# Ledger of designs, part 24: designed miniproteins, single chains

Each design is a single chain, and the fold is of that chain. pLDDT is the mean over its residues in the fold that is shown.

## One batch from the design tools (miniprotein)

Design m816
Fold by ESMFold2-Fast:
Structure m816 (fold): chain A 95 residues (1-95)
Amino acid sequence: MEKATRFAATSIRTIGLGIELLRLGMDKELVDEAVKGNTKAWVEIAEILAKKGRFDLVKEIIDLLEDRKLISSKSKQEEIDKAIEKIKKLLKEAS
C-alpha cells in the first residue's frame, strides 16, 4: 500500500473512531486532541473506556496507534510505543 493511501486510510479510521467516542459521551476536547495525534489523550480515553468495560474499543485504539506508528517519524513512533504499552497494561489488569 502506498504511504499516501495508508495515511488516508488511517486518518479516516481515526475520525470514525473519534465520532464513535463522541457518541458514547466522551469529552470533545479530549477526542479532538487524540484525533490530532496526542498519544496522552489516547491513553486517557483508553483508561475511561476500560473503566466502562469497553475493552473492544481499547483494543481498537491499540490497533489504530500501531497503524499510526507506520506513518509516523521515529521520535513519534517511540511516543506511540509508550502509549501502546500503557494501554496494554489496562487490558492485563482487567483480566
Scores: mean pLDDT 81

Design m817
Fold by ESMFold2-Fast:
Structure m817 (fold): chain A 100 residues (1-100)
Amino acid sequence: SMEVEKAYKLLQEFAEVANQALQLILEKTGDKDLVEKLRKKIAESVERALKALDEGKVKEALEILKETARYLIKEAEKYNVKEAAELLEKIIKKIEELEK
């Protein structure tokens, strides 16, 4: 369906934005162990969302991406990486637009 196709494109955009947010967190904190932890969380969430999309479960996939983005926003805020939080807030808005 067109919704599934749009969700796959949004999943790809989410992965790119999440990795950009990780780079900003790394540059601000220098904490490689933190970044590796967050990278694993992103990879797990992307894999779960991809599996949901492969099964036609668009709403489940979008919820996984939003939950992960919210988690990353909390981490970015904890380390005062405002730019990373702003990027992730923008991706949440794109996800919410697709849900309409």
Scores: mean pLDDT 88

Design m818
Fold by ESMFold2-Fast:
Structure m818 (fold): chain A 56 residues (1-56)
Amino acid sequence: GVGPYVAPEDLPPGVAETARTMRALADAVDEGIAYAIATGDMEAGLRLGAELTRKA
């Protein structure tokens, strides 16, 4: 079963690909939030998050 100790490479191909995509999307959102906090500009953070999500 899928648990906290299973690396993406150890999952079945379809599940591993989905896990990689979901992590990329989560990372994109986190980057947007971090940028918003660092700059104090929520709109700039949202734009960055949207751009990174679109590319993920």
Scores: mean pLDDT 70

Design m819
Fold by ESMFold2-Fast:
Structure m819 (fold): chain A 86 residues (1-86)
Amino acid sequence: IDQKEVDEINKTFKEEYQKLYDEYKEQISKLTPDQQRQAKGLIQDYAISLAAAKYYEKEGDKVSAESAREAAEISLKSLQDLLNKS
């Protein structure tokens, strides 16, 4: 991975983190401090996995891309489960 690819991955990570955080910001604000930390961690895991998936798709690595997308979906589901429990 060269620096340009690292920069692109980091940009995608920040964009995906911000989008998901903004979507659930109101619900997250109603959680306990411990649950807010867990929610932010799950959003981070989602954003990292999705950035990795997009990188692998660009490289033509379909198997790694699919695995990364599945990891992102697991993190999103865990976030939604946390928010539903309040």
Scores: mean pLDDT 85

Design m820
Fold by ESMFold2-Fast:
Structure m820 (fold): chain A 82 residues (1-82)
Amino acid sequence: NEERALELLREAEAAFRQGDFARAERLLQEALRLASEVDPDSYLVAGALHGLALVYLRQGDTEKAQEYHDLALERAARGEAR
């Protein structure tokens, strides 16, 4: 459900701003799952992947941050091409 994925992205942003990166990660993973079920090329998938990249960067996992950032860019490009 697109609405639920969007709600989870908003909750993840709030958790991230509060410094609760573990909660933000869980919310972003659930948003990614739901958004992918609707449309794997949607902007919501790209948004969730970008959010995960930021979470991993703040946790010091620079390799995961780079992986998720690259995935977010790929998905954003595919969503615009459709």
Scores: mean pLDDT 82

Design m821
Fold by ESMFold2-Fast:
Structure m821 (fold): chain A 95 residues (1-95)
Amino acid sequence: AVEEALKAIETGDAAAYASIGDPKAKARAAIIYYLTTVLGVEEERAERIAEMFLDPETLPEAVKEIYEIAGIEIELSEEEKEAIRAEMEAALAAA
């Protein structure tokens, strides 16, 4: 389900994406796609963060880790900081 949703997002296959009846799997795939494509996070780490993000108990830890990832990348350039923030806001609004 997650793999099917991720493939549909990557290929822009709206029909395939719509056929996936699991909203949690769709959300997980969107988070993984965003983390790997926009933030350059390794696939295994992105999967772990996405799982934590969808669990209310671990949600604060997931948010902290994403913020830390962004903060580390941002430390290299203030211009990249603004770009990453804008990309993240746009991606989350589109998801």
Scores: mean pLDDT 65

Design m822
Fold by ESMFold2-Fast:
Structure m822 (fold): chain A 60 residues (1-60)
Amino acid sequence: MSSNAAAGGAAGLVQEGREEAAVELLQRAGASPDAARKAVELIKQGKGREAYEVLVESGA
């Protein structure tokens, strides 16, 4: 499973205002619910690198 592809897809959904869809995408990629929500929050803050790190640590 590719953390980079999941993070990129989630970032696109966040930019479209589809935050719940981004959380669902990350969970389908293997992130825990908490990690998925944290990553979306970081993406919204422009912290894409930190979001990617959270996803990698969660196993997504």
Scores: mean pLDDT 76

Design m823
Fold by ESMFold2-Fast:
Order: C-alpha cells, then sequence, then structure tokens
Structure m823 (fold): chain A 70 residues (1-70)
C-alpha cells in the first residue's frame, strides 16, 4: 500500500468514526508521522516501533480525549 493509499484509508476510517474532532486530529497527526516514515523508506517494523513510541508519548492526552467521549 502506498503512503497516499494509507492516508486515504486512515482519513476514511476517521471520517466514519463517531469521535471528537480533537481526538481525530491527534490520531491524524500520529498516522501522518507513521506514513511519512514509510514514505522516507522506513521498514514496516520501524514504522510499527514509531507508532508504539508516538502512542506512548501521547498516552495521557489520548486517554483524556477518549474519556471525554465516554
Amino acid sequence: MSPEELRAAADAALAAWDASEELKALLRELVDAVIDALAAGASLEEAQALEDALLEANRERLLALIREQL
């Protein structure tokens, strides 16, 4: 899957998800960072490690936004 296809798939998934625009914006930032790494030649394993690191770095903000949806 190309970086453009990944971004389109992520955008479609986010558009279909009934969540706050703030949560969607944060997730789009994280997805864009992973897609940019893949476009720069990162392996799938490197991209997964980056995703895990970004999720952990943003864990408290993600949890706060998710709690606001509950």
Scores: mean pLDDT 76

Design m824
Fold by ESMFold2-Fast:
Structure m824 (fold): chain A 84 residues (1-84)
Amino acid sequence: SEVHIHVRHRSGRAAAEGALVEAYQAGKRGEATDRIHLTLEAEVRDQREVDEGRAAAEEARARLEAAFPGVEVTVELRFRHAAD
């Protein structure tokens, strides 16, 4: 079974943290046995925020893989420039 989590927040870090919580709860309920796919949307102002968001997303992926051995975890990043 597969779970798709789509989260949008003002920062990539917040999106990654929110998606991790939702995916972890779904995994604990046995809703994901084959794959967890995370789609993270955030507004970014500069390269620093992109890098921080990517790092948080990789941490979330690693933590889910450690918590649910044998489940494939994939992450899609959708970062957009913040509105001026």
Scores: mean pLDDT 84

Design m825
Fold by ESMFold2-Fast:
Structure m825 (fold): chain A 75 residues (1-75)
Amino acid sequence: EDEEIIRLAEELYPKSLEELEEEKKKLDEEAKAHQDDPEKGKEILKRSFALSLAYYSRLKGISVEEAYEEALRSA
């Protein structure tokens, strides 16, 4: 699970902040479309978390792994 999230975030990391923002908007729309589907909801939440890690990593200039560790300490 954790490794999958980090991998997804690393795949997103090369994208620009604008592209990451657009991906976030698309995920929010998908979440609205699948509100009553808990299995798809979990997948969307994982992708949303990975996207947030990639965005935060790019914004602070730290690694995705460091962003993930910081997120775990904050949760």
Scores: mean pLDDT 76

Design m826
Fold by ESMFold2-Fast:
Structure m826 (fold): chain A 107 residues (1-107)
Amino acid sequence: PPPPRAISEEEARELALEYAGKITEDERQREAIAEAIVALLELARRAAEQPEDPEIRELQARLEALERELEERGLPERDAELEVLIELARWRGWPEERIEALREALR
């Protein structure tokens, strides 16, 4: 079982959905935002629990490299952050329709 202070993925998803509802009334956009928040929390948890995991290290390095490349190309910080979230969503195996909903919600 997780540590007593750790929120479960299900609890994180519920809180993320509530937060997303304050940003958009579109159901697809709400679900996309919530799943992106859950994915970020899972990545942070796995990095903390398994710092030597080569898959997580490679993913973190790729996300950092992408963010840096987009900033060097002169993209606004918010747009660079969105592209990093989309790369994380693709790593999670999200369908393209959900990625498009995320782009629309956070544009």
Scores: mean pLDDT 73

Design m827
Fold by ESMFold2-Fast:
Structure m827 (fold): chain A 101 residues (1-101)
Amino acid sequence: GNPYMTSTTATGNADGTVTATGTAGGGGSGGFQAAVLGSDGSGGLGNATAIAGGGTGTSVATGIPAGATAEVTGLVTDSTTSGSGTVLGQGPVAVATVPAA
């Protein structure tokens, strides 16, 4: 079986990145990516990392400006390669704010 998202948390970093951590239920292995939408329209997909059922994965998106708030959705994919793979499921939305300069 594929892993499925049970939670997503996110932190905005002073370097203009957003770090998302996803927790998965289920079984098997897949990829984890964060879909990040900044309040200014910035963001995109974070890097793909491995996630297993019962485990966690971390994804980092770049290009979020200082002071912006980002909406973050954790995605389970069938690939650990950034920018590839099919979305198999999505988790709860988290919100992160990049610290002001």
Scores: mean pLDDT 75

Design m828
Fold by ESMFold2-Fast:
Order: C-alpha cells, then structure tokens, then sequence
Structure m828 (fold): chain A 80 residues (1-80)
C-alpha cells in the first residue's frame, strides 16, 4: 500500500495518466475519484490532480485504520 501510494505520487508528478489510473485501481479507489484523477491529469491541471491525490490518500489510509474506518462509517450513516 505505501509503495503503491509512492508510485501514484510519481505518476501524478509525471502526468502519466495511464500509470496513475492503473495504480489507483490497484488501490481499489472509488471509481469517481479515479475518473477525476484521469480528467485532471489529461487537462495538465497540477492543482486539481494534487487535490484528487490527497483525497485518494485519505480514502486508502482511512480504509487501513479500523478506528478511523468506524468513524467514517458512522458519519456516512448520518449523511444519508
């Protein structure tokens, strides 16, 4: 996971659309975030790509912490 996140950062910095999307899929990121990442990289929008990358990191890291995952699940239930 940590290694894949590093590779994702490198792909985003290089604007390598195909590699970034492939790594995000391996991390099982939400398809909507993968689509936003692809669009940002294709547009060469570094600011947007970095924003989406941060959301992907949060999604992946919160999925690994059981305590944070439980908190996110509780918030998601209230959002309905």
Amino acid sequence: VEELLKELEEAVKAFDVEKAVEIARELKVHPGLIAELRAALEAKDKERAERVLEEIKEEVETGLDPGVRALVAAVDKVTS
Scores: mean pLDDT 71

Design m829
Fold by ESMFold2-Fast:
Structure m829 (fold): chain A 85 residues (1-85)
Amino acid sequence: MYLAEITIKVKNPEDLEKAAEIVREVADEMGARILLLSVDKEKNTIKALVEVPDEEAAQAFVDAVRKKLKESGIEAEIELKIYPL
């Protein structure tokens, strides 16, 4: 079991709420447990801590989030860090 620390920096602050919604939707679709979801409006940043079975699942989660952000016209940078639990 691993912890995926996902940081999403959106270009436009108006997209923060939709980007956070996309993270929740991907977690629900993949059956991944969100331990923390934090929105920082001053930094235009979303931080998510997600429990995943392996590193491949962490990458698949990030790839699914990227795909949905792109389909929604949201410009964002995503950073992934993974830690063993």
Scores: mean pLDDT 86

Design m830
Fold by ESMFold2-Fast:
Structure m830 (fold): chain A 74 residues (1-74)
Amino acid sequence: SMVDELVERVEREIREAFEANPDWSDEEMERTALRIVFDELRRAAAEGHVLSDEEVRRVFEAAARVYRELAAER
């Protein structure tokens, strides 16, 4: 589904950004993860996709999980 693809894209982008920037602070990592989520949600909306509250929550939960995992490992 589109939501599954969006979740996978957000998770991949967060991992790639953190891998490219191993010297980022926890604050910078959190800010970047949120920016990626907002950018992808805005892109989906601009392309005419309407996401439910549950679908939006799923994207945020996926990003938060990846962020917490990567922040703990630094």
Scores: mean pLDDT 84

Design m831
Fold by ESMFold2-Fast:
Structure m831 (fold): chain A 67 residues (1-67)
Amino acid sequence: MEFREIFDKELLRLLEEEKKRHPELAADLEAVRAVFEAGAGELTDKQDALFDELSEKAKEKAEEILA
């Protein structure tokens, strides 16, 4: 399985997990999901920061799975 496939799966999983943990962020997390799935779009500074944080976590997990 390619790194990209593992990363994408983990990012989507983390988005759903964060929505359950922080329902107050659900709208922002849904915006991040939409931009991620489309591969393009505009995010607010807050949404961009959330995307960066979750992307780092997904990357670390994907690297761990491939190690």
Scores: mean pLDDT 80

Design m832
Fold by ESMFold2-Fast:
Structure m832 (fold): chain A 89 residues (1-89)
Amino acid sequence: LSEELEEEIARALILMGLAIVKNYAKKLPDEEKRKRLIEEIDAAADSVVAGDYDTAIEHLRRAQEIAKDDPDIVSLLEKAIELLEEMKK
């Protein structure tokens, strides 16, 4: 695989993962928390598409802080952050 194709595949997988987390976030009962969490996930996804992995990681860490009472969401976001950190090296 070319590095370019490998990066495109990794980005697509991360974006699919973020879409899954966003769908999970939609089930949260707190309207304000849900809205803020979705905003940060959407901003992270936009940053991934732009190739700005540092900004994407920053938004995902804010998403983890918003979702800190939801260990499943925090854990899924941590996996996305780990993948982004691997990609930016």
Scores: mean pLDDT 82

Design m833
Fold by ESMFold2-Fast:
Structure m833 (fold): chain A 77 residues (1-77)
Amino acid sequence: SEEERRRRLIDELRRYVSKTLKAHEEGDVEKAAEYAAKATRTALELSPETARQLVDTLERQTGNKKIVEAARKALEE
């Protein structure tokens, strides 16, 4: 169902966000950027608004240009 699809996407988004923040905390900027892009693509499947909000959240939470640029690039796809 659409509700089951939405729940799976939300769960996947949460996992990628957690992986992004963990990699950032560990100083692995390249891995964090990769997960940020995956999180943004998952968020786009939910809505463009969700994806834009995620990019803003990642900017606030990480303050890291490479992570934010990876997310913004994914948003433009």
Scores: mean pLDDT 88

Design m834
Fold by ESMFold2-Fast:
Structure m834 (fold): chain A 85 residues (1-85)
Amino acid sequence: MQYQIDRSTVISTVYDSLSGIESYIRSHPDDIDTARTRMDIMSQQAEIHGFNDLSDDLRRVSRITDPQQMLDRVRQIRDRVSQMV
């Protein structure tokens, strides 16, 4: 049986995860692959919970190979997610 998580819990989890990824990219700009993997996992979680637009945005970010571009996009999505709570 899969747990049904409420919308606020999903949004808060995504927000916290994005903040963690931003911190990771700032500390480890040479390890973009770890950040991309974390973004892809978040995309899958958003899709499972019916946040298809958010999932698509997160998946696009997971394809970015430049640390600065990924950092800028993560900040944009985090700011948008903060408005959903």
Scores: mean pLDDT 79

Design m835
Fold by ESMFold2-Fast:
Structure m835 (fold): chain A 108 residues (1-108)
Amino acid sequence: MKTATVTVEARVYDEDGRLVAEATAPKIEMKVGEEKTVELDLEVPSAPGRYRVEVTVTSDDPDIKAVITEVRAELVGPGRIRVTVTIKAEQKKPGEPNTSTARVGVDV
């Protein structure tokens, strides 16, 4: 049974489009049909405003894709955002990308 290594990265941008925080989760191994949830905690400026969180997931396997099924971002403390990403591993069809991206907003 084939296992893919999935990389999850989060980047946070301010209202001006400046990158203010980034984090990478520890690599996870997934088999087709598995669903896993990963959490990333990021330190962000305490300046009030709407921030954009961009999550990218990448599968290292040409036959397995990682699909973002849910993304949530929430303020968990002063200058701290928690990003929760739910990922499902699916069989890749010919011509499909090995990278999936989702965006979510969070108010600080």
Scores: mean pLDDT 81

Design m836
Fold by ESMFold2-Fast:
Structure m836 (fold): chain A 68 residues (1-68)
Amino acid sequence: SAADARALARTLIALLREEARRADPEVQAVYDEGVARLEALRKAGASVEEIVAAVRETARRIHELLAR
């Protein structure tokens, strides 16, 4: 439902912000971009599937940065 999608987006935004606070500035920028994407999706009334896909993309980018 739209309510479930909004609740999921809020929870994930809070988690990404918390992780950003503990991250190096380079990784923090990717978390901030992920938060901006989730905020845009929430405003657009995106589905649960779209929100999950956006989080997976953010995780993929962070993984690539940390694979050093």
Scores: mean pLDDT 82

Design m837
Fold by ESMFold2-Fast:
Order: structure tokens, then sequence, then C-alpha cells
Structure m837 (fold): chain A 104 residues (1-104)
């Protein structure tokens, strides 16, 4: 149960990360086509993209550890849920930036 839940949580982190990267890449393209203010916003989004990749990499490491040490699965699940929440917050921020840039 806990190991299957940990796998599902890691898959959620990966999916949210992939969706965040999609919006981030589109936001960067839009921002780079704008004034100097937009170019600065592109750099901000690039930093968020790096943070999301670090969280996705951490989730993969946590899951790999839990698969090798199933007794750690409950702790791994708690960590993976926390990582998913953090990626969700960045996703919401990137999507907001994308929508604001698209409206210009």
Amino acid sequence: ADLEAARAAAEQVQKLGDETNKYADEAIKLAESLSPEGRKKAEEVKKLKTEVQNLVDAAQGVLAFAERHPAAAPTALEILQSLADRVQKIYDEVKKIYEELKAK
C-alpha cells in the first residue's frame, strides 16, 4: 500500500513538473519577445524551471530509495507529498505568469 502510494506520488510530481515546464517554456518565449521588463521575467521563469527540475530529481531519488528499502515507504510518501505540494505552488505561479504575458 505505502510503496504503491509512493509511486503514485512520484508520478504526480513528474506530471506536474512536465506541465510546469510546458507553461514555463511558452512563458519564456513570450517574455523574450517583449520589452526589457519581459526579458527580466523570462529569467525569473528560468529560475522557477530549475527549481521544479530539482524537485522532480529529488522525488525520483526518494522513490528509488523506497523501492530498495520498502520499510522507508511511509516516510518516502510523506516527503513525496511535500514535494508534490511544492511543485504545485510553482506550477500555479508559472501558469499565472504565462497568462499575464499572454494577455499583453
Scores: mean pLDDT 87

Design m838
Fold by ESMFold2-Fast:
Structure m838 (fold): chain A 75 residues (1-75)
Amino acid sequence: NAEERKKAIENAMDAVIKTLPKELQPEARKIKEKILELYDKNPDFDIDNPSEEHKKLVEEMKKLIEKGKEIRKAA
């Protein structure tokens, strides 16, 4: 069920975003929204062959997560 998969991805990303510093949460939410839009357009997403757009968004999210870890470590 594409709807169920999309909801699971949204919930998983929301859980991660909540662990980020408040300052990074808006940017992370924008990335989440863009990823969800890609799933709406490509419901048969292949994890082994993601689009360049999807790869860039995942990379941006990973960078925010790592930045959040560095901020928390510095505090």
Scores: mean pLDDT 75

Design m839
Fold by ESMFold2-Fast:
Structure m839 (fold): chain A 98 residues (1-98)
Amino acid sequence: SERERLRREARDYLLEGNSIAMEMGRRGTPELRRLSTRASGYLLQGIAELDRDVAKAIDYTRLGLDYLREAERYDPDLARRGIEYARRGIALAEQIAA
């Protein structure tokens, strides 16, 4: 179904965003590692909620996005890529919620 396609695409984008968050954590200072760990945790909660409660999935992903934005001052190139993936995931999840 269309909703299943949107969920799959949203999940794929959020998984890519999580991969970027994990990569920043591997490379970074202790501060960047802490922000990346928080971002990853919230993105994974967003993914988990996509099949149960899309509104919660969006809320968790927005929290992860906020941590990615904070990480931008430490690793702007990777953080901007993670932000773009999280934004795309949110946009697709919002289409499911509509």
Scores: mean pLDDT 90

Design m840
Fold by ESMFold2-Fast:
Structure m840 (fold): chain A 80 residues (1-80)
Amino acid sequence: SEIEELFETIENGSAEEKQEALKKLLNSKDPAVRAEAARLAGEVSISTDIIPLLKKLLSDKDERVREAAKEALSKFVTTD
């Protein structure tokens, strides 16, 4: 499946391919896919343009997605 291939790309792809796969998964229509992608964004090296996408997901309609985005962002937050 396309979703399965995108998750495999996060594991085995180039740095550029991983960022593109994350962006696609974070914009998925399936909240379970968005939540898993947000969780993985907290565990891998991400480009700075992924951070605004994670911030957008803090306002997602699905609570699982909001919690996953919150957890991921906690790993990249700059202390004020």
Scores: mean pLDDT 78

Design m841
Fold by ESMFold2-Fast:
Structure m841 (fold): chain A 92 residues (1-92)
Amino acid sequence: SELEERARRALGEAVRAFQAAIDGMKKNPKLAKDIAETAADYAVRILSQVPELRELAERAEKVRDIAKNGTPEEALKAVQEFAEEARRRLEA
């Protein structure tokens, strides 16, 4: 359906954004939290537009909060866990 196509597109974009963020965070440790926050903000914006992905958008908001208030290590872990969950949903 059109809704399933929109959901798959949004998930694919979120997965790509978080995968790019993981690579960027590893290459630029001093910018890791900023990279994670930027990727999470983007994911919140695109996932929030799809009602079926509301719970995943809420999880992206948690990743954003960890990126702002946590350590770089906590931010990387949160981004990695989110990327894995989003990929799992995309492959289902």
Scores: mean pLDDT 86

Design m842
Fold by ESMFold2-Fast:
Structure m842 (fold): chain A 77 residues (1-77)
Amino acid sequence: GDEAGEAMAEAAERAAEAAERAAEEGGGSPEGRLAAGSAAGLAGIALGVARTVGGSEEAIRRAEEAFERARRAAERA
């Protein structure tokens, strides 16, 4: 088990959910774009940390999927 990698995967998934909400509720506004972009940045940081601490292949994959979701949401915002 890698407690740190799993925690970062969960953090990335929560950040992706936040980015998706910001894109849906604030889409097209400067505030919505900033919120979605900030959440996508947090998902990217969580992915980077998961890789740095040698997270499991599964934890890193989850964080990568979450970061891609967050990035797509930020692009829609």
Scores: mean pLDDT 83

Design m843
Fold by ESMFold2-Fast:
Structure m843 (fold): chain A 108 residues (1-108)
Amino acid sequence: SMKESEEKKKELLEGLEKIENYLFENSPSKKEAYENLLDILLELIAAMTGKEVSEIREKLKTEKGREELLEELTKNFMTIYGLEKELAEELAKYIIKRILEAEKEVEK
C-alpha cells in the first residue's frame, strides 16, 4: 500500500541519514567523510544491482548510465522493499544525487 511504502521509504532514508551523520561526525575531515560515504553508497548499489563498483562508476560518468542505474535501483527498491514506483524512484534519485555530490567533494 502507499502508506506502507511511505513508511518504508522513511525508514530507509532515516537509516541513510544516520550513516551519513555518523561519517560526518566521526571522520577526521569533510573530504574523508565524503570518501567514506561514496564508498558505502557505491557498495550498496553494487550489492543491489549485482554489478561491480567499477561498472557503476563508469555508468555514473554518462547521462544514459545514470538513467540505467536509476531504473535498476527503482526496480530493486520495488522488489526488495515493496516500495511503490514513485517512492522507489525518489529514494533511487536521492542515492544517485548523494553519490554525485560525494564524488564532486572528493575531487576538490
Scores: mean pLDDT 86

Design m844
Fold by ESMFold2-Fast:
Structure m844 (fold): chain A 75 residues (1-75)
Amino acid sequence: IDEEEVNEALGRMGLAVLKLVPSGEEETENPEADLARMRAFAARMEALDPRVKVEVEALRVGDKAVLKTTITDLS
């Protein structure tokens, strides 16, 4: 999958820009709500293209929460 195509698609959906390589990381002010939103997005992406695996996890970096998103092409 082309990183630019994915980021353009996410932009059209009003979602945060993701990096495929390396894995995307973004600070969040509301980790619980943002994690739930990103997991819903991941489910939608996998439903649209079963060859794509989307993993979302919440990480703690200092006092900040960071959402890490990894998109893997399985085809």
Scores: mean pLDDT 60

Design m845
Fold by ESMFold2-Fast:
Structure m845 (fold): chain A 97 residues (1-97)
Amino acid sequence: SVNEIARKLHELILAAVAANPGTAVAPAVAAELEALLAEEGLDVSELSQAERRLMAAERVASESLRNKTPREEVERRLREAGLPAEVAREAAELIEE
């Protein structure tokens, strides 16, 4: 069940990022991603906008599944990661179940 939800989330996020290549990550999410990548010796400036959104959204989804984050918070964080509102809502609903 959790593995099925994780797969569906991954597919949903990939499709959304591919369909909306110009959407930017919110500044606060960009700063958090930069800090995380710096810990691994990576520079966020080497990533495309699509790669940044994918990484940010996947991290939010993974953490939310692990921590059972409330639906409204998941939806907000995914929107801040650059996902469309409708996709963020669908993903948050999958995590809630």
Scores: mean pLDDT 75

Design m846
Fold by ESMFold2-Fast:
Structure m846 (fold): chain A 85 residues (1-85)
Amino acid sequence: MDKEAILRAIGLILRAIGLELDLPLVKNIEEAEELVKEAEELVREARELLEEEPELPLAKLALEKAEEALKKAREKLEELKKEEK
């Protein structure tokens, strides 16, 4: 197994977890839009890794975590847009 692919998967998982932990701290639309863009990039990178390494369980986990982070980031953005006074 390519050690670099394993490290890439771990990095993506950690980035997804970090983004999800930052979501409750985001209080404005601009910050939420930045997190959505970061999450979209994570999903893209995770999909590319899974296409290169389809049998790597960590690559599948990385995509799952990235997609969940994107979903939560989009939900946060929608909440902030609705709270606009």
Scores: mean pLDDT 83

Design m847
Fold by ESMFold2-Fast:
Structure m847 (fold): chain A 110 residues (1-110)
Amino acid sequence: DPLFEKIKEAALALGVDEEIVNWVLERAKKLGATPEQILLAIVLAHVLKKHGYSEEFIERVVDLVLQGRYDAVILLREIAKVEGNEELVKDLDAIISGRHPLLVALREAV
């Protein structure tokens, strides 16, 4: 799929792990996810990995986002706030508002 190749090339150029990109794209194809859902899922997976979340947890959250369940991102933001993880709250707020630098860069590249 030419769009999936473009997304992969852009994400890798922006420093996203190839394993994350490949897994998200394979899952997105299976679920019939929209391009916007794919970009959001890649950014979210990248952010959660940087904050030390397990692969199993990231996969569950990504699956929800690829199905349009954006309430999962809002719930994560509230959990991060309760736990005092100010950096994760900031990253998730940027994702929710569509202003995360990685998300903006991916939208411009694709």
Scores: mean pLDDT 88

Design m848
Fold by ESMFold2-Fast:
Structure m848 (fold): chain A 102 residues (1-102)
Amino acid sequence: MLDQIEKLIRKAEEYLRKAKEAYRAGDLDTAVRYLELAIDYLQKAVNLLREMGGDEFRLGVIDVSLAVTRTVLRRNPESVPEAIRQVERIIRLMKEEVDELK
């Protein structure tokens, strides 16, 4: 189970990297698509952490951060740089939650 969560986080990191690359290349639509994929993988990881008995308050903060990032990104694609920063922060928080369950 824990290794599955780590694989989902690694997939989110892969798509975040692709989003940064697309943004640097000026391809905003591709950057948005990759960020949405990263958010989807992080949401799956949060759901599995919750099933494993992760901290409800900290996972709740991550859930809100993911929902806000997705909503802003869908309404304003110019927010890609902010969405990148938020996804990076969420990945860091997710890794800390994984370490707590070791």
Scores: mean pLDDT 87

Design m849
Fold by ESMFold2-Fast:
Structure m849 (fold): chain A 93 residues (1-93)
Amino acid sequence: MVPAERILGISAAGGTPEGVLKAVRERGAELVAVARLSPDEIEAARAAAEELGVKVMVTAETEEEIAEAKERLPEAEVNPLAALQDGADRAFS
C-alpha cells in the first residue's frame, strides 16, 4: 500500500500543473489522485506523469466517466468503483 503522505490529491496542490509538480517534488509523492475529471486537474495529472513519471489514478463513478478518463489520461489507472460495484450487484441478481 502507498502511504497517504506519498499520495497527492490534485485539488490539494491548487489544481495547476506547476503546483502539482512542486508538491510532488517536495512531498516525494509516488501517486497523484484525480477525484474529479475537470480539464485543469486532467492537465495537471498529465504534466506530473510526463515530467516526473509519477503514477496517476482517476476515480470515476460512471462507465462514461471511465471512458472519458481513459481517453484524456491514457497512461493513468482508472478506478471503476461505481462500475465494479454495479456489475457485481447485477451479476448476483
Scores: mean pLDDT 66

